# Designed miniproteins, single chains, continued (3): the designs that were tried, part 78

Each design is a single chain, and the fold is of that chain. pLDDT is the mean over its residues in the fold that is shown.

## One batch from the design tools (miniprotein)

Design m10699
Fold by ESMFold2-Fast:
Structure m10699 (fold): chain A 106 residues (1-106)
Amino acid sequence: MLSPEALEAARALERLIASDPRLAALAQQLNEELTELSGKFAEALRKGDIKAAEDYAKKMIEAVRRAGEQMVALAPPADQEHVRLTFDVAIQRLEALSKQAIEEAK
């Protein structure tokens, strides 16, 4: 479950994406990149290629971090901390989930 602060931050980001086409474009680009990388990550795990899975997990984390930094830069000052918190939580969860999946595949 998300904390109340993390949930509020995520809702703030959703409203920004809905209202700003630049943020919507960055969100769409991130979604497409993560869809491709997560597919490659799953295929690497299926094949037992742990090194490839670790490399794809790292690329997914880097994609989220880059998109988060770009979205923070474009967000209004009042919303920048909500955007930052949302991406920090997303990165932390992605790191934990990808590490668990890799360990279970070993």
Scores: mean pLDDT 86

Design m10700
Fold by ESMFold2-Fast:
Structure m10700 (fold): chain A 85 residues (1-85)
Amino acid sequence: SLSQQLADLEAQLAKAREDARNRETFVAAIRKSYEDEVNRLKKEAEERIAKATSPEEQQKALDDYNKRIEELKSRYDAAVAAARA
């Protein structure tokens, strides 16, 4: 019946809206995890720089930090893309 078809469509729309909300919640969780990891890497880098005994060691710690941040950003972008697929 038309009433049954409408009810089925309304149920499908409700599920699609819930799935979209759940995806946004998941993306928000990914963002939170990314921000927490960035803060952790920053603190670790600051500690390594503080313990460096030469300008070369300090530069090495900074270079390693920058590489880790770039890797993390790439993983974050991939995770967000996957969550929205």
Scores: mean pLDDT 85

Design m10701
Fold by ESMFold2-Fast:
Structure m10701 (fold): chain A 77 residues (1-77)
Amino acid sequence: MKEEKVEFVASALAIEELRAAIEAAWAATPEAERAAFEAEAGARLRALFEEKKEELAKLPDEEVEKLFEEVKAKALA
């Protein structure tokens, strides 16, 4: 169960962080550069996911469970 919760939390946190960082940048990106921007955003998302997963794996089960509940509430919104 911990691995499943870690992956879920890591995925949601990576998406949230990337979305917040690039939302305005996407709107300001010229149309000709949007495909490249999207590819870079995808690479960043993958890197953030791996980074968050590694960080979460170091936390106690109790801490992961708290984050899982917080992320679950946000994911359902």
Scores: mean pLDDT 74

Design m10702
Fold by ESMFold2-Fast:
Structure m10702 (fold): chain A 92 residues (1-92)
Amino acid sequence: MTAEEKRALRDRLVEALKRLGLPDDKIASIQQVVDEAIAAGKTLEEILAEVDRYVDEHLTPYERLAVRLAWGAVVSGRKPEEITAELVRPPP
């Protein structure tokens, strides 16, 4: 996968996370983790490991589920719109 393809995947991930209702500050932090890993020449598997480390330390269980659903769908070629149909949001 090229750096350009990884950046396109990042853009799709950010859109999916916005649709899943993740807070903008956490989306920005995840985007930064991904961008730094891409700049370091890391593989898609290594980028996922960096994201998983961030979500394990900084996100709630629900937000972690949202990130994992978004990543899996985007990597498998699914559209961000399709992800929102699968996520059951807990009531406030």
Scores: mean pLDDT 74

Design m10703
Fold by ESMFold2-Fast:
Structure m10703 (fold): chain A 93 residues (1-93)
Amino acid sequence: SHLELAKEYEAKAKAEKDPEKRAELLVKAGVYYIKESKYDEAKKLFTEAAKLGNDEIKARAYEGLARVYYLQGKDDEAKKYDEKAKALEEKAE
């Protein structure tokens, strides 16, 4: 199930000592929490991933935050995170 996968990736992230690998696992868990409409859990994990990951992982975490805010009807907050993700993507090119 998506909820079981979300919890499994979150548990793996908590056990992971490498910050970038931990951030990758947090992003994966957040995506599965979105699929289960667990938006507060998803936001928490994407926020943590954005602090730990490289620019590529941070962009994906900000995209995740934007998606959650759009799904919650919080368009202004969603646009803020879309812009943060886009800025990192443009820098990576």
Scores: mean pLDDT 86

Design m10704
Fold by ESMFold2-Fast:
Structure m10704 (fold): chain A 75 residues (1-75)
Amino acid sequence: SQSGLDQISRILRDVLGMSDDQVQQVVSRLQSSRTPYEGMQVLNDFMTSKRQQGQVTPDQYRVALYQVSSVVRQS
């Protein structure tokens, strides 16, 4: 749902520190995902890139996944 995508956008911005442009790129790829698993892989790929650059921790990733999963389960 659009409301669910808005909540995910907020989580990406607030927990992972993504810019609005980065959030738009992630949301676009999430909209093209056919399953929740594919959506999680999109998020994992972006997070792996940020971790390799020393920008986020595994704990920040875990918190973001938990919050995103909560939004998906409520939708």
Scores: mean pLDDT 73

Design m10705
Fold by ESMFold2-Fast:
Structure m10705 (fold): chain A 96 residues (1-96)
Amino acid sequence: SSLSHIDDTIKKVEEERKKALEALDKKDEKSAKQHAISLASLLLPFMSHSTVVGKIREIVDLIDQGKFEEAKKKIEEVAEEALTLLRLERDSILKA
């Protein structure tokens, strides 16, 4: 069902957020980038490809610059945006 798909995607957002933040805490830049890219890609159903690529590039550039605290904030912002959009879609289906 569409609800099951949304609930599974919400779980993926939470998992990718957690893995990206844990990787940054361990100074594992490669894993942090991988999970941040996976996280931001979950926004593809909700916004343009160029907007998603822009978010990915910003996070990757912050990690490459060693700005890990700024990268964490941006990852959390992307995750919260994805969760907000997914919960709104879920609510819309439940009210229809």
Scores: mean pLDDT 88

Design m10706
Fold by ESMFold2-Fast:
Structure m10706 (fold): chain A 79 residues (1-79)
Amino acid sequence: MMMIEEERKRNVEEFLKRMREKGVSEKVLEAAEEKAKASENPSLDDLVDAVEENGSEEDAEKAREAEREVSEKALREHE
């Protein structure tokens, strides 16, 4: 069980890292990090929602791309 929670934390960290690499603004990244800290079980969808609420349409597209990349990476690491 703790191993699954660590997996979720790693996915959240990877998502935030990829968004920083894509040039999403620090203000939007802070909103996503706040969302992750406020939840006992943060999901990538929750973080994408936070970016959509606080960022531009471009930031939202980057967040959806980052979510897809993190999900694909996680699947490959478990195959």
Scores: mean pLDDT 75

Design m10707
Fold by ESMFold2-Fast:
Structure m10707 (fold): chain A 65 residues (1-65)
Amino acid sequence: SSDVEAAILELAVAKTLGLKVEKTKSKPGGASFSNERDDEEASEQLSEAIQLISEDPSVSVTYKE
């Protein structure tokens, strides 16, 4: 969970804020951030991850830039 949570966090913030992580899934986004499907499930897991990722004070899903 530590490895996948870190990846989801990056993807969640990147997608919500529009960071660079959305560019590739090999490096910043992680090879398998979803642990099962880093691409297909990314969109769905991202929505849920954002709510679960309350560990990071930066992730508030309040996309304000």
Scores: mean pLDDT 45

Design m10708
Fold by ESMFold2-Fast:
Structure m10708 (fold): chain A 86 residues (1-86)
Amino acid sequence: MLEEVVRYVAESEAYRWLGDTEKAEEYRNKAKELASKLDTDEVDENGYPLTPELLAEYYRRLSELFEKAGDKEKAEIYRKMADFYL
């Protein structure tokens, strides 16, 4: 469940950078709704990761999303960020 919240936050961020503001808002709202159902200190109110393990998952997911979108430079940057937290 926590990884699902983090995936929605990553999807929202990726769509925002790719210029799909409607999908960015959709995934942001999904992350916030799911986060609101969790009683945990590992993500904030918006579902943003607060632990190194979840930050690694967040950046790994962003890397995958940008690779799929053809933004190889951003994919490589986020892959390195994920490796930093592992």
Scores: mean pLDDT 82

Design m10709
Fold by ESMFold2-Fast:
Structure m10709 (fold): chain A 100 residues (1-100)
Amino acid sequence: SPVVEATLRLLNEAAEELAKKSEEAFDQGKYELAKKLYKIAEELRKIAEDLVNMVLEGVPLETILENVRKRLEEVIKELEKVDPELARRLRERMEEVLAA
């Protein structure tokens, strides 16, 4: 499914960017910021993993997309407190990909 592929790409790209920012924060001695960024990256990876598992189990597409949207909204709320610009970009991409 093109929408599943686009969603998986969005989740993986956002997780990678946050993991990189976490590493940079750690290198700068900003350990609490690094921990928060890494936690958000792990949450995005978990959403991607669960998405793949739901597809393999034959869960209906509309149910999968609703689950991802709800979880991604919560991640965006957490991210807004740490990196508002990334949160805005992630929200924009979510609306493009999941706004069926």
Scores: mean pLDDT 88

Design m10710
Fold by ESMFold2-Fast:
Structure m10710 (fold): chain A 70 residues (1-70)
Amino acid sequence: REFTEEDREFIEKAVRQLIDLFGLPESLLEPIVEELEKRWPEIPEYDPNDLSPRRNLLDLAEGALSVHKS
């Protein structure tokens, strides 16, 4: 799956919210977004009526955050 600019904006917003919630430095934003971009092809094209892609995206975001936080 292709990683578009709209996808990047959505991911950056979500990651920024995670950084704020966990009180992490904003310097982690770009590394986490890059990690999610690398993992993006593993996420199938989503069905708007299926929440599975959003759950997978959230899991990937938390996984990337864990790698860069620790």
Scores: mean pLDDT 63

Design m10711
Fold by ESMFold2-Fast:
Structure m10711 (fold): chain A 83 residues (1-83)
Amino acid sequence: SKTRQLHRELVIEESTVTMARMAKYMGAVSEKLAERLKEAIQNLRDILAQIPATDTASRQQAQQGIDEGQDLLAEAEKRLAAA
């Protein structure tokens, strides 16, 4: 179903955000990580736009991923600019 596909895509993009969080703890901040975060944030926005308004749990999960991704991207860009 479309709902099952959207949930699978949401989990994949959340995995990218989780990987970026782990990379931050390991000190592995790079331009490639910043690029992947930008892509993940945009993909999460596209997924959120497709989630029905009645699916509040999936919408909240997508929004949390976007918010965390944006914070991680800002920190990554700050570290890259300081290097």
Scores: mean pLDDT 80

Design m10712
Fold by ESMFold2-Fast:
Structure m10712 (fold): chain A 68 residues (1-68)
Amino acid sequence: SVEERARAALEELLALSREKPLTYEEVRAILEKHGIHPSNEEADKIGVLVVLERRDAALALLLRLGRR
């Protein structure tokens, strides 16, 4: 489901953010692996939300993008 893919992408991004700084290119690649296709600006925004640990906001955006 879109929800399962969005949650899996979010957990992977959160884990990666604790190991290294996230680039928009890395965020985009992880999202595309989970079937979510953001623009570069959307990938950057998601990366910021993940670094700030704004889980609910990040998930809401991922769900919206996954429904495209």
Scores: mean pLDDT 86

Design m10713
Fold by ESMFold2-Fast:
Structure m10713 (fold): chain A 79 residues (1-79)
Amino acid sequence: LPASEDGLITAGMVVALGLKSMGLPWSMAGGIAGAIKGNELARSRGGDTSTPEGSGQATGGALARHPEEVIAAALEGTK
């Protein structure tokens, strides 16, 4: 696997394993891990993550909709 993909896969697996150990289903854990990584990349291009309000405003826009949709879909599918 390419280095960048390997890093993304490893981070996703660690987060998924952590969430699974907390009692969450694999589908939800995977969705959350993907949303976190996607949001991190999106925020680094133009979001302020140093302040809660600035981060909330940036993610409250178009960027936040994508991670939240992935998380919401994972939660819906896990019922």
Scores: mean pLDDT 47

Design m10714
Fold by ESMFold2-Fast:
Structure m10714 (fold): chain A 80 residues (1-80)
Amino acid sequence: SMAEVRAEADAWIEKLKKQAKANNIPQEKIDAIVAWFRERVDRIPESASRQEQLRRLAVIQAAASIELAGLWFEQELAKK
């Protein structure tokens, strides 16, 4: 069900927020990633199978992780 997918998404994004804060990513950039992530999760079709919903969630999670990694990399480059 989408309720289970949303619960997994919420738990995952809270961990990403903590990781981003630990790496001193600016709050504005964290908020942007979280907003994008929640919009993409909301677009997952309730008519899709649970397996397909979880697969789509995994793709969205991968994209958010790549964005965070890119922001951290840019931040560290600016210090050099």
Scores: mean pLDDT 86

Design m10715
Fold by ESMFold2-Fast:
Structure m10715 (fold): chain A 92 residues (1-92)
Amino acid sequence: MESQKQKIIDELASGLGLSQATKDALIRYVEAKKLSLEELEELAAFLTLVVGVRSSAGLKAPSDEQILAVFEKASRDPSVTLEELLLAVLNA
């Protein structure tokens, strides 16, 4: 019986090749913002699309270090919305 949120985070981290530090930052962000299961599923779908689409289009995909920096900043700033986080990842 795994938490559905933990399973989504584990699958996303594995699929995107995220470092443990970036995965830990994502967990902190989810906890700090109290993301719903639905919001976490939306975030996971967006990250998968951005990495997949950018890679297939020959565009520069955000690096693990860039994703880590975005999640670390968002975890410390209560004013950062999910929408602003998604835009920060896209512009990394």
Scores: mean pLDDT 76

Design m10716
Fold by ESMFold2-Fast:
Structure m10716 (fold): chain A 81 residues (1-81)
Amino acid sequence: KEKEELKREIERILEEIAKEKGWSEEEKKKMREKLKEFFENSTLPELKALLLQARLAKEGRLEPSEEEIEEARKIEEELRK
């Protein structure tokens, strides 16, 4: 269930980014197709990493916050196990 919640949140953020950046319907369709393929083969740490990246992109931050850096470190630790 947590994995499905992460997938939904990632899709929501990326759709918002696409809308704000003025992506075409063709570009949005390609993004959704790539996300479906990724989700079918992804692990929980990989989904968490993508969610963090999507949040940073959505906010347009050049520098991540301390909390975001700590979250990234935790994801990296999970991926290394």
Scores: mean pLDDT 70

Design m10717
Fold by ESMFold2-Fast:
Structure m10717 (fold): chain A 71 residues (1-71)
Amino acid sequence: ADAAALAAAEARGQAYLPTIRKVSEAVELTATDPARAYRLLQEAGLSPAARRDLLTHLAEEAGISVAELVR
């Protein structure tokens, strides 16, 4: 086992925590403030593909279209 690779993987996991928290907050805000939810996803530093996938999921949970969510 490579101890350096394991430590790097754990550090990367912890570095993803702020992104995960912003995504979680965006999910909860989608029903009440979709514009703020969208801004949080932009600030989370997600790739365009990952952001698109999450926007689709959030829109479905809120019962709105992706176009409405990003306006």
Scores: mean pLDDT 66

Design m10718
Fold by ESMFold2-Fast:
Structure m10718 (fold): chain A 92 residues (1-92)
Amino acid sequence: GAEALRRKAEELRAEARRLEPTDPFTAGGLRSVADATLLAARAAERGDAEMVRRIADILDQQADQLDALGLTRVAAAAREAAEVARRAAEEL
């Protein structure tokens, strides 16, 4: 549900804070994924399963582009967030 999405966003923000001094570009990407994950959490809190699924689809599509750019960790984070979002939507 929404709680799992909020926890995932917090985990991604914590990772971004740890990476900021050494890899600010990856940190920025992780913050962007966290923001999308929080948007999915808010949609889930409203019972909007369709919006949660749309956000998951967007994250998966963006992950493919991020992989092509060599942003492998950000791509992996986007796929992880998409999976949490799909599970949250199934529970609504």
Scores: mean pLDDT 89

Design m10719
Fold by ESMFold2-Fast:
Structure m10719 (fold): chain A 67 residues (1-67)
Amino acid sequence: MAEQYARGAIKHLDAGLYDQALLSAEAAKRVGNPEAREAAEKGIQSLKDGNVEEAKKYFERAAEAAA
């Protein structure tokens, strides 16, 4: 499930749905293993800083760690 939530965050960002991307990333963080959680936390922080491209890279790492 953490992989699906992290990938969901990327899909929502691609669609411009930032609030839904944050919800998906928070879910990935809560249900992920420690590596997926750390990557999701960094992605959330990048998104809050306005860095969408950096956030996508971290969410991809979270998905990979959760697989």
Scores: mean pLDDT 82

Design m10720
Fold by ESMFold2-Fast:
Structure m10720 (fold): chain A 68 residues (1-68)
Amino acid sequence: SKEELLKRIDEIEERIKKLYPSATPDQQKLLDDILQSLEEARRLIEQGDLERAKALVEQSEKILKRIE
């Protein structure tokens, strides 16, 4: 649902905020790229494209897990 995707985006953003200060420059670049993907996901949600938004959220979660 739209509400579940927005909640997942908020949770990823909070995880990034916690990781960012201790991340290497290369990791910070990856975190910045995730944040851009989440902005695109929010735009897609507003347009009703929940399938593409979900794909970006899932990809962001996978990348973040590899950094953690």
Scores: mean pLDDT 87

Design m10721
Fold by ESMFold2-Fast:
Structure m10721 (fold): chain A 77 residues (1-77)
Amino acid sequence: SLEELEEKQLELVKPVLLELIEEAPVTLSPELLAEFGELVIETGRRLLAEEDEEKKEKIKEELRERLLELVERQRAL
């Protein structure tokens, strides 16, 4: 089902999310939290479609950088 697919997508990005929590424990506004959720789901989708381990690592790096950008935007508010 679509729900099961989304759960698999979340599991793929979970390590990046745990790392982010350790580096930048901040509460996001509702708008930034929505962007965070969208980014996580889209990145999980990309990871599920990718078979190359090197490209998967680059996708995870991109997610980490974009999540840190959201944290920076929150801190600037």
Scores: mean pLDDT 74

Design m10722
Fold by ESMFold2-Fast:
Structure m10722 (fold): chain A 108 residues (1-108)
Amino acid sequence: MLTVEIAAGVDSPVQEATTTSRTVTIKVVNASDKDLRLVEVRAFDAETGTEVPVKVNGTDSKTALIPAGGSVIVEVTAPRPGRYAVAVTAEDEDGNISTATARVEVLP
């Protein structure tokens, strides 16, 4: 089972950041008993559908192995205040696909 948790950014929590920090940290958790391979991470402005930049564990690579019971960190860079949706897709060793979605609001 794939789940997502929204965490505040290290230097400026989004809920408390009113000025310059637009980085949102999302923890992607593999709650299954199987290793999952992260195959796609996409983030979108929820109003316009415009795709925004993401990083997985600080890299531009959108693929990572998430061991059973493990997690990876996804960072989303929001270009402006607004509502963003993050979609994560992972596959297990048998080729079964799991998806999870997080929603986040970036304040002015």
Scores: mean pLDDT 67

Design m10723
Fold by ESMFold2-Fast:
Structure m10723 (fold): chain A 81 residues (1-81)
Amino acid sequence: MEAERERALERARELRDETVAAAERLAATGSPEVGEAARSIARAADEILERYAAAGDTEAGLESLEALLDGVRALAAEAAA
């Protein structure tokens, strides 16, 4: 259980970092509306990681972070179309 928690926390941090980086790139190159959505996603990723890391259960946070990363990638694909 402890090893699983440590692995989940490390994965959550990786997903948060990837989500924030993707959101920052999108905010820099997208329209103002897309930039606002991207910044909102980045803030949500930080809040999710902080909440679940502090609570000692990162599994729900991991799933939420994966959904946010998918969301920012979908926004980037739409902006490129």
Scores: mean pLDDT 76

Design m10724
Fold by ESMFold2-Fast:
Structure m10724 (fold): chain A 107 residues (1-107)
Amino acid sequence: SAEAQRVAAEIAAGEFAESNVSPAQKEAAEALKGASPEEQLQLAIDLFIERAEALIDGAVKEKNIEALKRIKEELERALKNPVLSEEQKKRIEELIKRVEEAIKELE
């Protein structure tokens, strides 16, 4: 649907920097343009989750509490998306818990 395409584009265009993603994640982002609306949504959500995980790792290494808080806000916003599968929701919830523990350890 047109709505699914808009949601996929918004997730893919999120606040996560392209420089912080692997070559495989970049290839997935390019494939998004040629995929069906449902495949685009799935690829965009999976790419978002992988980007978030990489950014969490980077922020933890840099002890950047401010970056961790921003990542948490973005993940919490993503959880409000009604198009997420239960497996995708669980993955995002696990990332939120990791961010919360990282913030607690750095404070």
Scores: mean pLDDT 71

Design m10725
Fold by ESMFold2-Fast:
Structure m10725 (fold): chain A 95 residues (1-95)
Amino acid sequence: DKEIRQLMRENLSGEELLLLEIKIRGGKVSKEELKKIARELGILNPDEAIDTLIKAGLLKYNEETNTYELTPEGEELVKRLEEEHPEVYEYLKKR
């Protein structure tokens, strides 16, 4: 839905949407999966968005598994986003 994607981008940052997508996928995703998700969300520079989340302490990279994983702080933020925007969470979960 183009309309709900626009509403999401007006109410949440691209970084917040990435965190929700990672949570929906079990809290960790491969680098290639995360970049694909970022492009689907309309994020023009996925690497910059990922770097921002890592610097904020919300996301970490695990070299052993080659996955990006939510930190405890990232999990806490995602819980707040799910509570504040349940309609966005349900929409993303469908995809």
Scores: mean pLDDT 79

Design m10726
Fold by ESMFold2-Fast:
Structure m10726 (fold): chain A 60 residues (1-60)
Amino acid sequence: SGARTGLALALAELRRRGRGTLSDAEAREIGEQVRRLTGSKKSVEELAAGVRAAANAMPV
């Protein structure tokens, strides 16, 4: 699902960047990548919100 893919990409980005908090712009970038890779019909904003929620659940 798009949410699960967004979570995986958000966690990968947090790990790559040394576990920093994702900004709104970074969450939108990941949301666009999720939409492109999965062909999701959800809006980029909706996918970005899911990515932000996933990142915020693991803030370190």
Scores: mean pLDDT 67

Design m10727
Fold by ESMFold2-Fast:
Structure m10727 (fold): chain A 82 residues (1-82)
Amino acid sequence: SGIQYGLENAVKGFEEKLKTESGEKAGEYIRAAGESLAESLKEQGKEELAEKVRETLERAGELAEEGDYEGALELIRSLTDL
């Protein structure tokens, strides 16, 4: 589906930011992009999915800022399992 494809692309983008940016910058990006993604999903009528995406990416951003690369990556990848 278009939503699944969008989530897969977002995951790839977040993984790249974790590899190429500092944890703090990656965390800022993940949280900001996560808010935008959740808003888009809510506008599409996927309110429950939007809230789960928002909560997951907020936590992933926190872990990235703390230097927990593996924890952040695991949460980000969980988005494709929704």
Scores: mean pLDDT 80

Design m10728
Fold by ESMFold2-Fast:
Structure m10728 (fold): chain A 83 residues (1-83)
Amino acid sequence: MKVKLTLTKKDGSKVELTFPETATVEEVAKAISEATGVDAEEVKEYLRSKGLGEEAKSIDLLTLAGEYLLKKGVIKDYKISFI
């Protein structure tokens, strides 16, 4: 099973990112950085600060990343789905 994160940017455009059931902090941070322009090291520091290991369930990592992007005002909305 794969996990899909859909980000809705402030301009209304959407970006879809897909991960396996487990992912690394590095992989998630890199993908978020490439999609949004947020610094990858900043995303990694946030994810690590939440007590997850370097590899965790993608649903947990993506939920934390989505909440962080909302808090920073980088996105309007995010959605997570299983595919």
Scores: mean pLDDT 84

Design m10729
Fold by ESMFold2-Fast:
Structure m10729 (fold): chain A 120 residues (1-120)
Amino acid sequence: AAAPRISIAVHVQETEEGEVTVVSVVLRGLSPEQVERVKELLEESGFEIVSVTEEADKTIIHARFKGSEEEGFEKLTEFLKGAREAFPDAELTLSVTGSEKYKKLGEKISKETGAKLLVN
């Protein structure tokens, strides 16, 4: 069987409610129980799940954290650590979009969690 894949894309938005860290988590090759565990890890890390979309080959979870960018990236780091511990054989990737500052934060997270960093 192909290895499970967990791909996270993150960006920070300024809204009328302040800064919001937005994440899209794409899951491939995970069972329904493993998908539920990923949702639990997101919530335990402080993210609010906005939507879950199931497609033929993947599940897409959209989640957000309302707070400072620094807090949002701390929550993302804890989620990625939890995902690596729960799914040691999964291919874990992190994509960061935005300013050079956010790309540097992504590099730090990649080093701390072992996630493969993809930068645009």
Scores: mean pLDDT 84

Design m10730
Fold by ESMFold2-Fast:
Structure m10730 (fold): chain A 67 residues (1-67)
Amino acid sequence: VTAVEAGRAAAIAAESGGVAGAAASAYMDHLDNPEIDADEVRAGALAAGASEELAETARRGAQWAGL
């Protein structure tokens, strides 16, 4: 998985499940690609067209997941 794919998925998960949804999504993508960290999830979400608010929620979820 790429950082843009991970960020997009985390932002989509954040829309329905908030930080917890984003955390679950980011954790699964990090298992596939351990180089992806919380800042890359945020940057990927923005690159995929997410708002700054959704991108920040995705980043917080990724941090909660241990990224």
Scores: mean pLDDT 83

Design m10731
Fold by ESMFold2-Fast:
Structure m10731 (fold): chain A 78 residues (1-78)
Amino acid sequence: ELTEDEKKALEKYFEMLDVDGDGTITREELRKAFESIAPNAKVPDEAIDRYLAALDLDGDGTITREELEEWFRKTRPE
């Protein structure tokens, strides 16, 4: 289970990726987030697809905060 501090950090990270403020991270928002890190760089669809595959546990093409929490919980070392 995630601690309160970990949930807060994850919420902040989610807010950074949720550019539209709709409570979900779309493929388009994820692309924009990557492009903000490397402005003027073209982000290949393959890179976005791989990242989405890692986070999109429900396979619906969007990432909810709960899916992001689940991915973080599964991938962090114990």
Scores: mean pLDDT 63

Design m10732
Fold by ESMFold2-Fast:
Formats: structure tokens, sequence, C-alpha cells
Structure m10732 (fold): chain A 100 residues (1-100)
């Protein structure tokens, strides 16, 4: 595999992990706002479609397709963060970062 193909395969791996995390989040948080849930589900579907296309032949992936893949992953992450905040209990101190 070329360095470009290895990078693409790593992006697909991260994308799959993000999709699974998103599905788990929605399953564990049924109280997520319906409109936000629909947006997250839409992003998961769009991300899956693009990933399936790229996975069929990673060597033919265009720079535009890779940019769209990154954009969709970032959008999904942003919507998940927003959903977590909206269904979030009082601020849970998730592991303090060491002092900076």
Amino acid sequence: LSPKEKRILNMLKVGNELIEAAKKFLEENPDVDPALREEIERLIEELKRLMEKIEKDPSKATDEELEELERLMLRLLAQLSLAARRVGKPPIQLSPSPPM
C-alpha cells in the first residue's frame, strides 16, 4: 500500500470508530432532542456512504472526497458534543487535565 492509501485506511478506521461511538451515544441517551438526533443520524448516513465509496477503491479517492470525509467527521463530532451538552447532567468533571 502507498503512504496515501495507508492514510486513507486510517481515516476510514477513525470514521468507523466515530460512527459506532455516535450510535452508542444515541442508544444510551434517548432524551436527545429529536431534531438534533435526526441531524446526527443524517451525518452518520452521509459519512457511511462516502466511506463505502472510498473503501471500494482507496487509490481513486480524490482530495475533494477526503476533504468532505474530514468535514463530515468534524460535523458529526460537533453535533455529538452539542447533544452531550444538551442532555448533560450538571457539569461532570470528566478527568481533569494535568495543570498547564
Scores: mean pLDDT 76

